# Ledger of designs, part 36: designed miniproteins, single chains, continued (4)

Each design is a single chain, and the fold is of that chain. pLDDT is the mean over its residues in the fold that is shown.

## One batch from the design tools (miniprotein)

Design m13228
Fold by ESMFold2-Fast:
Structure m13228 (fold): chain A 90 residues (1-90)
Amino acid sequence: MAAELERERRLLQEALEEAKKMKEEELKEVIEEARAAVAAARARETPLPAEEVERVRRLLALGEAAKILLALKEGKDKEAAERAIAEMKA
């Protein structure tokens, strides 16, 4: 399983690089696509073909990266806004 673990780590790194270049709305879309794909896969009785499993795994990695970056962007935006308000009042 070593090759699969290394592949998953590389997918996550590549997903983070791609997500860094996305706008907030694109990040939200990717997160929702990943959740929809997982929900659809879980709702099916039949096993997914190998190609679909690979696609879902890539979407999951991209969705995870998008969540991390979206949280950082929203957190930093809030901190910047709070800092500006504090500076104006101080």
Scores: mean pLDDT 69

Design m13229
Fold by ESMFold2-Fast:
Structure m13229 (fold): chain A 98 residues (1-98)
Amino acid sequence: SLAETLDRQYAKIKEVISDPEILDRIARFIEDLLAGRDAPYTRGYMSILITYGINNGDIKRTLEEETTISLSNAEKMLKVLPLPEAFPFLAVFAKPRK
């Protein structure tokens, strides 16, 4: 299910990100997705998370292999950007495996 996919994705993110402020923001974003708030763009984000979440084995490994953005820089971006603008950085943690 979508809820199970998002729960697995969040659990993997929690293994990489220890900052409670960032984790709270991600958890609220997932809650909004599941609640269907702002339905048109919410569905887009759900589609991306399903695609990337299902294909991910290890978010940290995927991030290290597929991006020039350091984990530290991604965490800083997640803190300072509004959540919709922060989503591309969240998606970096959810990249599919090659």
Scores: mean pLDDT 53

Design m13230
Fold by ESMFold2-Fast:
Order: sequence, then C-alpha cells, then structure tokens
Structure m13230 (fold): chain A 74 residues (1-74)
Amino acid sequence: SRQDALTQIQQLSDTLAHAGVPQSDIDQISSILQQLIDQGKYDQAFEAYRVGLRGLAEGKSPQEILQQVQQVAD
C-alpha cells in the first residue's frame, strides 16, 4: 500500500542515518523514493528501497547508493 511504501522510506532513511550517511544524500534518496510513490510506481519504489539497503550492507559509498537508487527510478 501507499502507507507501507511511506513506512519503508522512513525505515531506509533511519537506517542510512544510523550508518552515518550524510543528510543531503539521505534527502536525495528519500526524494527519489517519494516521487516514485507519488507516481504510483510502488514496485519500483520497493526495488529502489531494496537496492539502497543492499548497497549499504555491501559497504558502498553514499554516492554509489544514490546512483543505484536513481538507476532504478530511471
């Protein structure tokens, strides 16, 4: 649902903040996910969320995570 998708944005933002990702990068990532949700692209929003979490888990830089999330949004 839209509410579940919005909850996932909050969870990703909190996870990135705890990992020390700069707020400016978190804001950009959250904005991309919010735009996908606003467009009704819930499957792409979930894929972007999943890619963001994976990038963090794999130790990717904030810039690499942002780039991968942006690629999902296309």
Scores: mean pLDDT 83

Design m13231
Fold by ESMFold2-Fast:
Structure m13231 (fold): chain A 97 residues (1-97)
Amino acid sequence: MELDRIAEELTRLAQEGATPEQLLERAIELIARIKGLSVEEVRQRVANASPAQYIALAIEITSTVFQAKSNPDEAFRAAKRAVRLLAEILGVELSEG
């Protein structure tokens, strides 16, 4: 499903040494392509996130990077939560399962 595919890609990139910023940019690009939105529109919506949403997203993205090499399963779960939070910020639905 869409959410799992994005989370798998983010986990892979984190294992390859991607930064939290690079993971966020990649998630934005993937959601934009899947939903037929411009990357610019998606970036603007992310910039308008509430402080609570942004903090939660930052925690999950950072956890994905931190856990990627030592605990890939926890990194994947963190990536899934990050993608779910990003979808909520963007007001879009991603298929799960």
Scores: mean pLDDT 84

Design m13232
Fold by ESMFold2-Fast:
Structure m13232 (fold): chain A 64 residues (1-64)
Amino acid sequence: PPLPTVDQLLERLRELAARSDPEMQESLDTMRRGLEVVAATGDEAALREMIEYVTRVIDELERA
């Protein structure tokens, strides 16, 4: 399947954080900020790896 966009992942992370305990909210907010920073660098390889990583984390949390 195609990789999600940065905006789609940021929205998913915000939705998960809103439903999570404070410790998980902190982790998800840190991940969201990291994704925004990487997207701003213009490093396409780093951005792709970050998108893949964040997608895996979201999928794991949704399965748990």
Scores: mean pLDDT 81

Design m13233
Fold by ESMFold2-Fast:
Structure m13233 (fold): chain A 100 residues (1-100)
Amino acid sequence: SLSSLSEEEVKELLIKLAKEAMEKGLIGEEQLEYYKKLLREAGVPEEKLEEYALMMLGHKVLLARKLAELAGVDLEEVLKMSLEELEELARELLRKREAE
């Protein structure tokens, strides 16, 4: 019942998740601008900045949803965290699961 997703379908899904989070007010335009700035500094072409920034935000939404569910924390609170803070939270939760 699960179809294998193509690379293009994965990109579309990530972009959709980012846009839905922005429409619901869970992610502000400031976060989109921040990721565009990081991508531009990393040498991403200007024509691809918005697409890649939306994909990064979509990835953040997926990670945040999983962490919020595992930690029993509100999604909005987790979405305010940086990507580095989300990775640290993920590592802490994995370590607690192994210890208990």
Scores: mean pLDDT 78

Design m13234
Fold by ESMFold2-Fast:
Structure m13234 (fold): chain A 80 residues (1-80)
Amino acid sequence: EHERTGRAIEEALRSRRGDFSEETIREALEAARRALRETEDPREGRRRGVQAAASTLMDNGMSLDTVSETSREIAERLRE
């Protein structure tokens, strides 16, 4: 479900609020939601959404370690 994936991404980003500005969180979430809208497949949507968020964080200067940790947090939330 796209809503579940979007929520997981948002919660993961906000749980790391000390690492990201509100603007970075907003941009990453917007990118993820755009990627989710490009497909009707929930699994493909999840993959694209997480990738879009990760790419946006990297584009905003986040380290590979921070991006990796954030992606892991998103994956853990999606396993709930």
Scores: mean pLDDT 78

Design m13235
Fold by ESMFold2-Fast:
Structure m13235 (fold): chain A 77 residues (1-77)
Amino acid sequence: DEAIRLAEEVTKEINKLPPKVAKIVTESLNEGKSPKEVKEELLKAGVPKSTASKAAKLVEEIQKRFDELLARLQAES
């Protein structure tokens, strides 16, 4: 339930990005790429540094939120 809600919210945020950027971010998340790798891939695709940095930060925040959720679910009691 929480994981599904987080995934839906994440998808909505990604879809606010330009279509080209959203596609690269979605593909990279599905491949388990790091925020640094996402930024490099966006830059290679001709995305401006400011936009690439914002997208990479979004990926970092997404991964952190999933890690925090997983940690809470694994917590004893």
Scores: mean pLDDT 78

Design m13236
Fold by ESMFold2-Fast:
Structure m13236 (fold): chain A 69 residues (1-69)
Amino acid sequence: MKSKRASQAAKQTIQNGGDAVDASRGAKSVAKSEGDEKAAEYADKALQYAQNGDLQGALDYLSKAEQAS
């Protein structure tokens, strides 16, 4: 459940006003290290949305990453 916890932590970081790009990158890194390919794909999408300033899109895809874990 490390990928799930990482996605939850990333969502919490963004909701608390933290850096969405760094949070999404962290979730992606954990998912890749755990071999959770689907969670990593969703976290990568969250990272792309965060890089474009779409915080809601980032949160939505981190929720998908959490569910895929």
Scores: mean pLDDT 83

Design m13237
Fold by ESMFold2-Fast:
Structure m13237 (fold): chain A 69 residues (1-69)
Amino acid sequence: ELEAQRDAEVAALEAQTDADSKAVMEKGIKEGKTWGEVAEAMNKVRADGQAQLDAKRAELTAQIEAEKA
C-alpha cells in the first residue's frame, strides 16, 4: 500500500504542476506578457514541481525500503 500511496502522491504532484504551468500561461497571455516572460514563468513552475516530485519520490521510496527491512 505504501507503493500505491507513493504513486498517488507523485501523480497528484504531476497533475498540480501541469495545472499550475497552464494557469501561469493563461494568466500571462491575459495580462499581455510576452511569450518569453510566459515561457520563463512556466519553466520556473516546472522546475519547482520537478524538485517537489523528486523529493517526495525519494521520501516515500526510503519509507517503503525501511518498512521492508
Scores: mean pLDDT 79

Design m13238
Fold by ESMFold2-Fast:
Structure m13238 (fold): chain A 59 residues (1-59)
Amino acid sequence: SKAAAREAARLAGVSGATGLRAVRRMAELMDSSPAEAARAALKNGPEAAAGMVRAATPA
C-alpha cells in the first residue's frame, strides 16, 4: 500500500513526491512493487528502512 511507502520515506527524512519516487526506484532495483519493497524494509526496522530509501534517493 502507499502507506508503507510513505512511512519508509518519512523514516528516511525524505517526504512528498521525492520520497515516494525514491521508494519506487528502490522497488525497481529489487524487482518488486513499491509496497512490497517498503514492507520488506520496514520489517527489518526503521533504521534499515531509512537506509534503503536514502540509498535510492538522488543527491
Scores: mean pLDDT 72

Design m13239
Fold by ESMFold2-Fast:
Structure m13239 (fold): chain A 82 residues (1-82)
Amino acid sequence: SSSDQQQLQQIRQQMIDIGRQIRRAIDDGDFRQADQLNDQFNSTYQQYMSRADQNQVPVQDVVDVIRDVYSSRFGVDVQPVS
């Protein structure tokens, strides 16, 4: 449904935003804030995975979202898992 698509997009954006906040907290040396944000990130990630599964989102699209989120957060070149 349109509501489900909107919710998936919202959760994706939340993951990206939290990831950026974590990076900033680390850059500022605020590791306690980074830990709290990491817990929020993990919760949001689980919500995304659950919603994507319920909406039968193609595996490749899920992989692309996760890669984008992790690259934005960690600055890591995430290789495809074999």
Scores: mean pLDDT 78

Design m13240
Fold by ESMFold2-Fast:
Structure m13240 (fold): chain A 83 residues (1-83)
Amino acid sequence: SRIEAMIEAGEHARRADELDTEAKNLEKQGKYSEAAKVYREAADHYRRAADLLEQAGWTEDAAFYRSKADELEQKAKELEKKA
């Protein structure tokens, strides 16, 4: 259902926010390889949230989370070069 899709999207977005915070903490500690992995996990959760929101017809919110996922994937690639 659309309601279930929205709830699941919210859970993925919240998990992605938690992982983004954790990855930033790892990056601050110089743990670039570990931070990159966590950023990629956060990006995956944002992408899942976007897919669920798009399925529910929330196109603008889906685009927002896709943009966040792309940003974190780019960040992970940058950190992998430093590791």
Scores: mean pLDDT 89

Design m13241
Fold by ESMFold2-Fast:
Structure m13241 (fold): chain A 80 residues (1-80)
Amino acid sequence: SKEEEVKAFIEQARLFVERAKEAIKSKVDKEQLEEILEDLQKRIEKLKEYKKSFPEYKEEIDKVIEELKKTIEEIKKYIE
């Protein structure tokens, strides 16, 4: 179902936040951090689309978007 797709995407976004935090802790190369940054940004855009289509998931989606944004700002500290 579409609802299962949204939930799966939210879970995947959370897993990518975890991956990004691990990459920062492991001090991976700038190129890898830039790829992670791009991936997180694309996930935010898709979550915004899901929020428009499934307003009942707005609160959960907004929470994940905030987690993604916080992680992006942390990565940006390491990118010139």
Scores: mean pLDDT 85

Design m13242
Fold by ESMFold2-Fast:
Structure m13242 (fold): chain A 70 residues (1-70)
Amino acid sequence: MLSERERAWLEEAEELVRNAKTIEEVIFAHAQIVLLRALALYDPEFRALAGERLDELAEEATRKEAELLA
């Protein structure tokens, strides 16, 4: 199970992606996701529990970025 800290990190990333309305906000969302994915490279348990959600969040952030740049 995710620790309280890991849960908070994931919830923060989800909030950043969900609420992003500007390019700046999408950049901050991407930065948080990249940081968490980097941590997952060294934490197999975190990767197993959060990896799929982080991938989904990265896809959503990328879609929002494309929409804002169109």
Scores: mean pLDDT 84

Design m13243
Fold by ESMFold2-Fast:
Structure m13243 (fold): chain A 83 residues (1-83)
Amino acid sequence: SVPLTREELLARAKEEAPKLIEEATEELVKLGLDEEEVREALEKLADAILNNDVEAANEAIEKLVELLNKQLGTEVEYSLASK
């Protein structure tokens, strides 16, 4: 096997990232999260990781946490309203 450079490894990671993003999006949508918002946040996270941008990666993670908290809050509010 030919050893890959950092640039070649990043190119391969970029090629594989869309499939991983789609799979992760499907899993999170099953939890009740919005597909478009989750996909956007995951794409931003993947881009940040591939560019070694820790600040952008943290912002994308915070967005995903906010989406999860909104979904959990909506479910709690619904449960409280259900008598």
Scores: mean pLDDT 73

Design m13244
Fold by ESMFold2-Fast:
Structure m13244 (fold): chain A 88 residues (1-88)
Amino acid sequence: LGELIDELQVLAAKEPDPEAREHAFRAVAEISRALQYLKKGDIEKAIKEFEEALEHLDRAIAVSTDPELQEVMRRLKEEVEKLLEKLK
C-alpha cells in the first residue's frame, strides 16, 4: 500500500490534467486519514475515508491522461477495496 501511494504521488505531480492531479492527491490524503483511524481503532471513520478515496481514485482514473498513473491508481484502488472488504 505505502509503495503504491509513494509511486502515485510522484506520477500525479507530473500529470498534466489538474482535475486528475487534485482527485489523485485527495485520494492519497483520504487513505492516509483512513490508516490513522485504523491505528486508533476507529473502524467506522476508516471505512468512510477509504470509500471517499475510492470515489476520488475513480474520478482521477477517468480524467487522467497518463496511462502509467492510471495503472498505479487501479492497483491502489484494488488494494483499498481488498482492505475495505476485510473491515466490513
Scores: mean pLDDT 85

Design m13245
Fold by ESMFold2-Fast:
Structure m13245 (fold): chain A 81 residues (1-81)
Amino acid sequence: SHLEEEIKRRAEEIMRESGGRIDRHMATALAMVELGVPEEEILERIKEMLRRDHEYNDLDVSDETLERSARTILERAKERL
């Protein structure tokens, strides 16, 4: 969708402007908050990103742990804006 492309573009811009200080998960959260995406959708997106990252690294991580991590990222993103 157009929104998905805009989120990706803005996240890449945030990462570039930060010189690598902001990672992809945080940059995606920041982009979604700036674009007015509902909080529940932001949490689902970040949980999915974290789950894929953990699966790639063969880590056994619970859904509850992923939810807490996603909420922490979202809270920090909101504080930065």
Scores: mean pLDDT 83

Design m13246
Fold by ESMFold2-Fast:
Structure m13246 (fold): chain A 87 residues (1-87)
Amino acid sequence: MLSPEEEAELLVENFERIKEAMEQLLKDLKGSEELKEAAERLLETAERVVEMYKSGKASKEEMEKAIEELRREERRFLALLMQQLDA
C-alpha cells in the first residue's frame, strides 16, 4: 500500500482524471442513487485530501486520518459497485 503522503501526492496529480473516470463509470452503469451518493462522497473526501495537501498546514497525523477516511469511502463505493454488478 502507498504511504499517506504518497497517496495524497498521487491524488493531487490525478484528481481531475479520477473524477472524469468516476463520472464516466456512473453514466455507463446507470448506477443506483446509493452508488451515486457513495461516488459523490468519495470525490468530496478526495477533494478534502487534495486541499489539505495543497495548504501545507495539515499535520502528518491529520493527513493520515484523512487518507484513512478516503480508504473507508473507497471500500464503501467498491462494495456497492460489486453489489450492483452481482445483481
Scores: mean pLDDT 76

Design m13247
Fold by ESMFold2-Fast:
Structure m13247 (fold): chain A 92 residues (1-92)
Amino acid sequence: SMAELLERLRAEARERIAANAAAFDAALALFRELAEAEVSGADIDESRAEALEARLSPATRAVLEGLHALAVVIKVEDPSASLDEIVERIRE
């Protein structure tokens, strides 16, 4: 079922984040900045995005990927969720 798929994705994302917990705050700050830039219409071209990604540590990248997965799960369950609500639910 969809509910079982979402629970599996959430569990896998949380395990990935927990395995790289030291990078959590840095990755969450970056996640929030990227999401705010997208919402504000800031022009982040592919070359700048690639350069930013190249500067990420493997641990920070792993957490950032987990945060994106959790944000997708939250948005599927609640399409009206704001960035602040998504961040709050991730911190829980």
Scores: mean pLDDT 77

Design m13248
Fold by ESMFold2-Fast:
Structure m13248 (fold): chain A 93 residues (1-93)
Amino acid sequence: MLLEVFGRTRELILQLTDRTVLSRDELLALLVQWLLQQGLLYGDPETGRTIADLSKTPLGEILGESELDLSDPEELDRLIEALIRAGQLREVE
């Protein structure tokens, strides 16, 4: 599945790549890379979870959420669905 990126999500991705059409896995990898570069990722040593602090990011504003569990595949699926709903992503293929 290919995703075309728009708006604030595109602006964020353009910090790391000039591509506007990405696979789901490529998009998630770039979002994780951006969060890591911003110092917004932390690990929970008791649960093994990797948490992103979205509270002061464009992603948090778009999603209406302050945190994202990057270790949970269901949370990642909800992230993609929410970005599509917000007009930030379009499924192409």
Scores: mean pLDDT 79

Design m13249
Fold by ESMFold2-Fast:
Structure m13249 (fold): chain A 92 residues (1-92)
Amino acid sequence: EKEKVAKELEEAAKEILKRLGEIAERGRQISPEVYSFVMLRATEVVEATDEALKKIKEGSAEEARKEAERMKEFGEKQLEESERLVEEAEKK
C-alpha cells in the first residue's frame, strides 16, 4: 500500500512539473526573471516531493496517505501561484 501511495505521488509530481514547465516557457517569452521564478517553484516541488517520499517510506500507511495529500496540495498551490505570476506579467 505504501508503494502504491509513493507511485501515485511520483506520477502526480511529474504532471505538476510538466505543467510548471509549460508555464515557465510562457514566462520566458515575457522575461528571464519570470522564467526563473517559475523554475524556482519547480525546484521546490522536486525537493518537497523527495522529502514526502522519504516520509512515506519511513512512516505508517496512514501517515503516508496524509503526507501524499499534503504534497499534492503544495504542488497545486505552486501551479496556481506560477499561473498568477505569468498572467500578471502578461498584462504589463
Scores: mean pLDDT 82

Design m13250
Fold by ESMFold2-Fast:
Structure m13250 (fold): chain A 84 residues (1-84)
Amino acid sequence: SERQAGLNQIKLLKAAKELYKDDKELSKLLDKTIAALERILADPSYVLSDEELEIIRQVDEKLKKIAEEDPEKIEEILKRAREL
């Protein structure tokens, strides 16, 4: 379901935030992305702003770079997310 997919994505982002807690820029972007997704789950009529969409794109780009440069970090994110 869309709701379950959204919950799973939020868990992945929360796990990433914990793993990268010392990366202040990434942590801030992850917080904003989590908040935007939580707003959509609470109110499915919520429309993402252009700023929120841009932040989501930046997070996607940063996570793709991490996956390419350090795949072990992505595996750690997935493991931590399963425990949430």
Scores: mean pLDDT 84

Design m13251
Fold by ESMFold2-Fast:
Structure m13251 (fold): chain A 86 residues (1-86)
Amino acid sequence: MEKEIEEFIKRQTKEILELLKKASEEERQAIADALRAQAAKTPNPEIAELLLKAADAIRAGKVEEAAKYLEKAARLAYELQLEKAK
């Protein structure tokens, strides 16, 4: 796998976590709103739910929890891409 993609997802999650930690309260609210909008456009209900949970965690200031939801969403999105290729 996969190992290169695993490392890529981990790096992206770390960058997102650092961004969220540095963001102002207003910026975090804007990011949460953007994630909710993205969830509404997402055809997969599990990924949409993870994006909504990430948005809620960001609004609550639980940025590490939000990063975990975003990592899980990214992994599921990648797995769906592989499944569709078969």
Scores: mean pLDDT 80

Design m13252
Fold by ESMFold2-Fast:
Structure m13252 (fold): chain A 55 residues (1-55)
Amino acid sequence: KVDGFTEEEIQELYLKLKKDPKLWKEIDVNNDGSIGREEFEIFVKKYKEDPELYK
């Protein structure tokens, strides 16, 4: 469960990551080519803090 976001917002953020391979690589801290739940939660927290940086 990601605090402060709806399921729709979470899906929208995930689609945003899929459309931006550069951002995907920044969030993929494990460098395994996939974004796990923990990595995605970290991204959501960062986006909540500075959404303008990820437009």
Scores: mean pLDDT 69

Design m13253
Fold by ESMFold2-Fast:
Structure m13253 (fold): chain A 89 residues (1-89)
Amino acid sequence: MPSASEQLDSAIDQLIKNRNNLSKSLSILQELRDWLEKSDDPFLQTLAKSLGRTIEELQKETDPVRQAILIGETIAFLAMTRWLLEKEE
């Protein structure tokens, strides 16, 4: 099973490459959320809930510029989370 850091790195890389593709970005976020939900770590479970809210906002957003901003904010949030996890490993 990949580590939380490896899973976040993979998701971040895929989101950056697919930033202009909403459908692929949503799929990447849904897969990451589902993986985090299976974790026994309360921090990762809380992260999964936060991603669930972001997924709902992206699904409701119809403005491509706002979609791009929200994806960018999500990438930044995941990168910060990854950095925090690396310090505790």
Scores: mean pLDDT 81

Design m13254
Fold by ESMFold2-Fast:
Structure m13254 (fold): chain A 81 residues (1-81)
Amino acid sequence: MNEETTEATQERLKAAEKKGKEMTEKVPEAKKYYDELVEHLRKAVEAAKAGDGLKANEEFGKARETWEKMEELVKKAEEEK
């Protein structure tokens, strides 16, 4: 049951690592948020493995908010002359 949630979260972690790494190379300011994003995703995976779907969703939500901040920084840097 919780195995599917754990596997999906792990796949998202790998995808976030690849995309985030490329973003941090172009926007150094995003590196701090990238580390925060990875930590939240890691906590979500640990919660899912422990069977805590609520904690996994909470940590995943925080990771999503951090990702949105990273996207906002990238867009702002792109729009900045």
Scores: mean pLDDT 74

Design m13255
Fold by ESMFold2-Fast:
Structure m13255 (fold): chain A 83 residues (1-83)
Amino acid sequence: SVEDVIKAIEERIDQIQQTFSEKMQKKLKEGNEIIVRQIRKHGASAQTIRDAVREFGAKNPDTPLNILLQILETGLAILEKAK
């Protein structure tokens, strides 16, 4: 029935969204680890965070721009917390 087809589509969309979320979470975690390492090495500054995000992007060229921006924002929040 049309109802059964709709249900199958909804289940597929849910699986796809879950997969994307997991990949995004992994990229954010990796970016945060680089930022923390750079802060420990060079001191807490916005420039250090920007350089760390640039390094992550260069090593992970498949990373979407919106994920890089989320890593940057998270890094700036970590900087504020480290003060």
Scores: mean pLDDT 64

Design m13256
Fold by ESMFold2-Fast:
Structure m13256 (fold): chain A 75 residues (1-75)
Amino acid sequence: SIEEEIEKLEKEVKELEEKVKAGADPKEVLKEALEVKARILEVLQQPGLTEEQRERLLEISKRVDDIMAEALKKL
């Protein structure tokens, strides 16, 4: 379901944020962040999203953008 996809994406974004804090390889972090970003954008294109679901997807999208920015600084 869309809800399960969003929950999985939220978990993956949190795990990426923790990897960045732990000093993980910025190239690996950037690769994973790009994959997560693509999946968030795909879910955002699906019909029938509630406003709450859309807001959650936009919030985690912004968090992924922050992760990518931090990874790029460390290259």
Scores: mean pLDDT 87

Design m13257
Fold by ESMFold2-Fast:
Structure m13257 (fold): chain A 110 residues (1-110)
Amino acid sequence: SVADQLLAEMEAIVARAREAIAAAKTGQEVRDIILEAAHEMHALFAERVEQLSPAEIDAVLARFEAAVAEFRAIAKARTSPEDYAALERVLDRLVAAARAQAAAAKARAA
């Protein structure tokens, strides 16, 4: 299904990000990896959300929010306070955008 493919692609993005973070030598590299992964996951969700059922939207959104929570924990441990604060603002905006897109898609699916 579209949902199964999206979840698999999101898991692959998270796996690549984890590997890149493990190899990263600076907090700036960790910041850039997290930003790229979060934006890529959000772009995939935004592109495909209209093709999902309401239950699939909820499942994919939950997976995205779980990945963002993991990235926040990593960023707090591995980036400067200033980079962490900037990252938090971007991640908060991406979660808010994903939630709004999910709500709009669910309204159209009714």
Scores: mean pLDDT 91

Design m13258
Fold by ESMFold2-Fast:
Structure m13258 (fold): chain A 90 residues (1-90)
Amino acid sequence: MKYTFVLVGSESLDASGVPQLHYAVTLLDDDGTVLYSESGTVTASVGDTLTFEHTVDGKTFKLEIKTVGVGTTSMVVEEDGTVKTSSFTR
């Protein structure tokens, strides 16, 4: 069985000019069934990390979103301790 994380994110400034990260995270199975979903808004600063973790059928899925530079985010996905990594610039 394959599992897929779907991540949608955007950045804005609040009324005080502070960077805000808007996120929506969904974990899907092979049939497109939603196993986990979370969305929200957090202050985005260099060095900040958001972590999402969910366990299904004894497997632990972990998604980390790191702000590694101004306008630059690193994304790390783990499946049952195995790291799958992607990195992108926004």
Scores: mean pLDDT 66

Design m13259
Fold by ESMFold2-Fast:
Structure m13259 (fold): chain A 68 residues (1-68)
Amino acid sequence: MLSDEQEKQAAAVLQETGKRLRELEAAGASREELDAVLDETRARLISLGVPEAVAEALRRWLRRELDA
């Protein structure tokens, strides 16, 4: 399980990335550009100590939020 500190850092990354993805989508960014941001976010989460499986799950969650 993630520590409270890791959860806060991950939540901040997800919140900022979600906002960035929405702005890019509104600006007409391609799916490839959105996927690049999601890949960058996954790598950032792993760098923060988030397990790879959890980082991948969070990446999928961000994609789902865009589709909602």
Scores: mean pLDDT 77

Design m13260
Fold by ESMFold2-Fast:
Structure m13260 (fold): chain A 54 residues (1-54)
Amino acid sequence: SKAEVAKELAENFRKGAEIFDRLAAQSTDPAERARWRALSERAREKAREYAELA
């Protein structure tokens, strides 16, 4: 169903955010760290959006 697809997309974006968080933690360059943090935040925003559709 559409709701089930939305839940799966929300979960996938949450997992993506975790990957970006790990990349940020591994980065020794503050600019690269900030870039990964921004991508993580965007992924979490997408996860919330899709969760609302479920």
Scores: mean pLDDT 87

Design m13261
Fold by ESMFold2-Fast:
Structure m13261 (fold): chain A 55 residues (1-55)
Amino acid sequence: SMEREERRRRAREEIERDIPPAFRAMLRGIERATGEFDEEFHRRILELIEREAAR
């Protein structure tokens, strides 16, 4: 749903804020690169974001 996606976006931003800049850049790069080739890894990243949003 729209509200869930919005929570995920905000949770991602909050997580990235607490992570060192270099590591945040690496995670964003991996997320963009995995796309269709590593759906499992992409899904796990989204789950981490959603767990943080649930706090």
Scores: mean pLDDT 61

Design m13262
Fold by ESMFold2-Fast:
Structure m13262 (fold): chain A 70 residues (1-70)
Amino acid sequence: SELDKKYEKMIEHAEQEAREEGFSEEEVRELRERLKEAVEEGKKNNWSEAEIIKALNEIIDEAKKEQEEK
């Protein structure tokens, strides 16, 4: 679906930014897994697009903040 493609694009963009910001390959893999799990959980629980996007942005922001504090 178009929504699935949108979520996939957001995850790919987050991985690319993480690599550019100095995340290790393992940290990028962990970020990807967390984002994929959030999408699948949201879909399973019939969340709205806004709720899934909010969850993805929260995970991304937390990961970036942790990296910048190092």
Scores: mean pLDDT 83

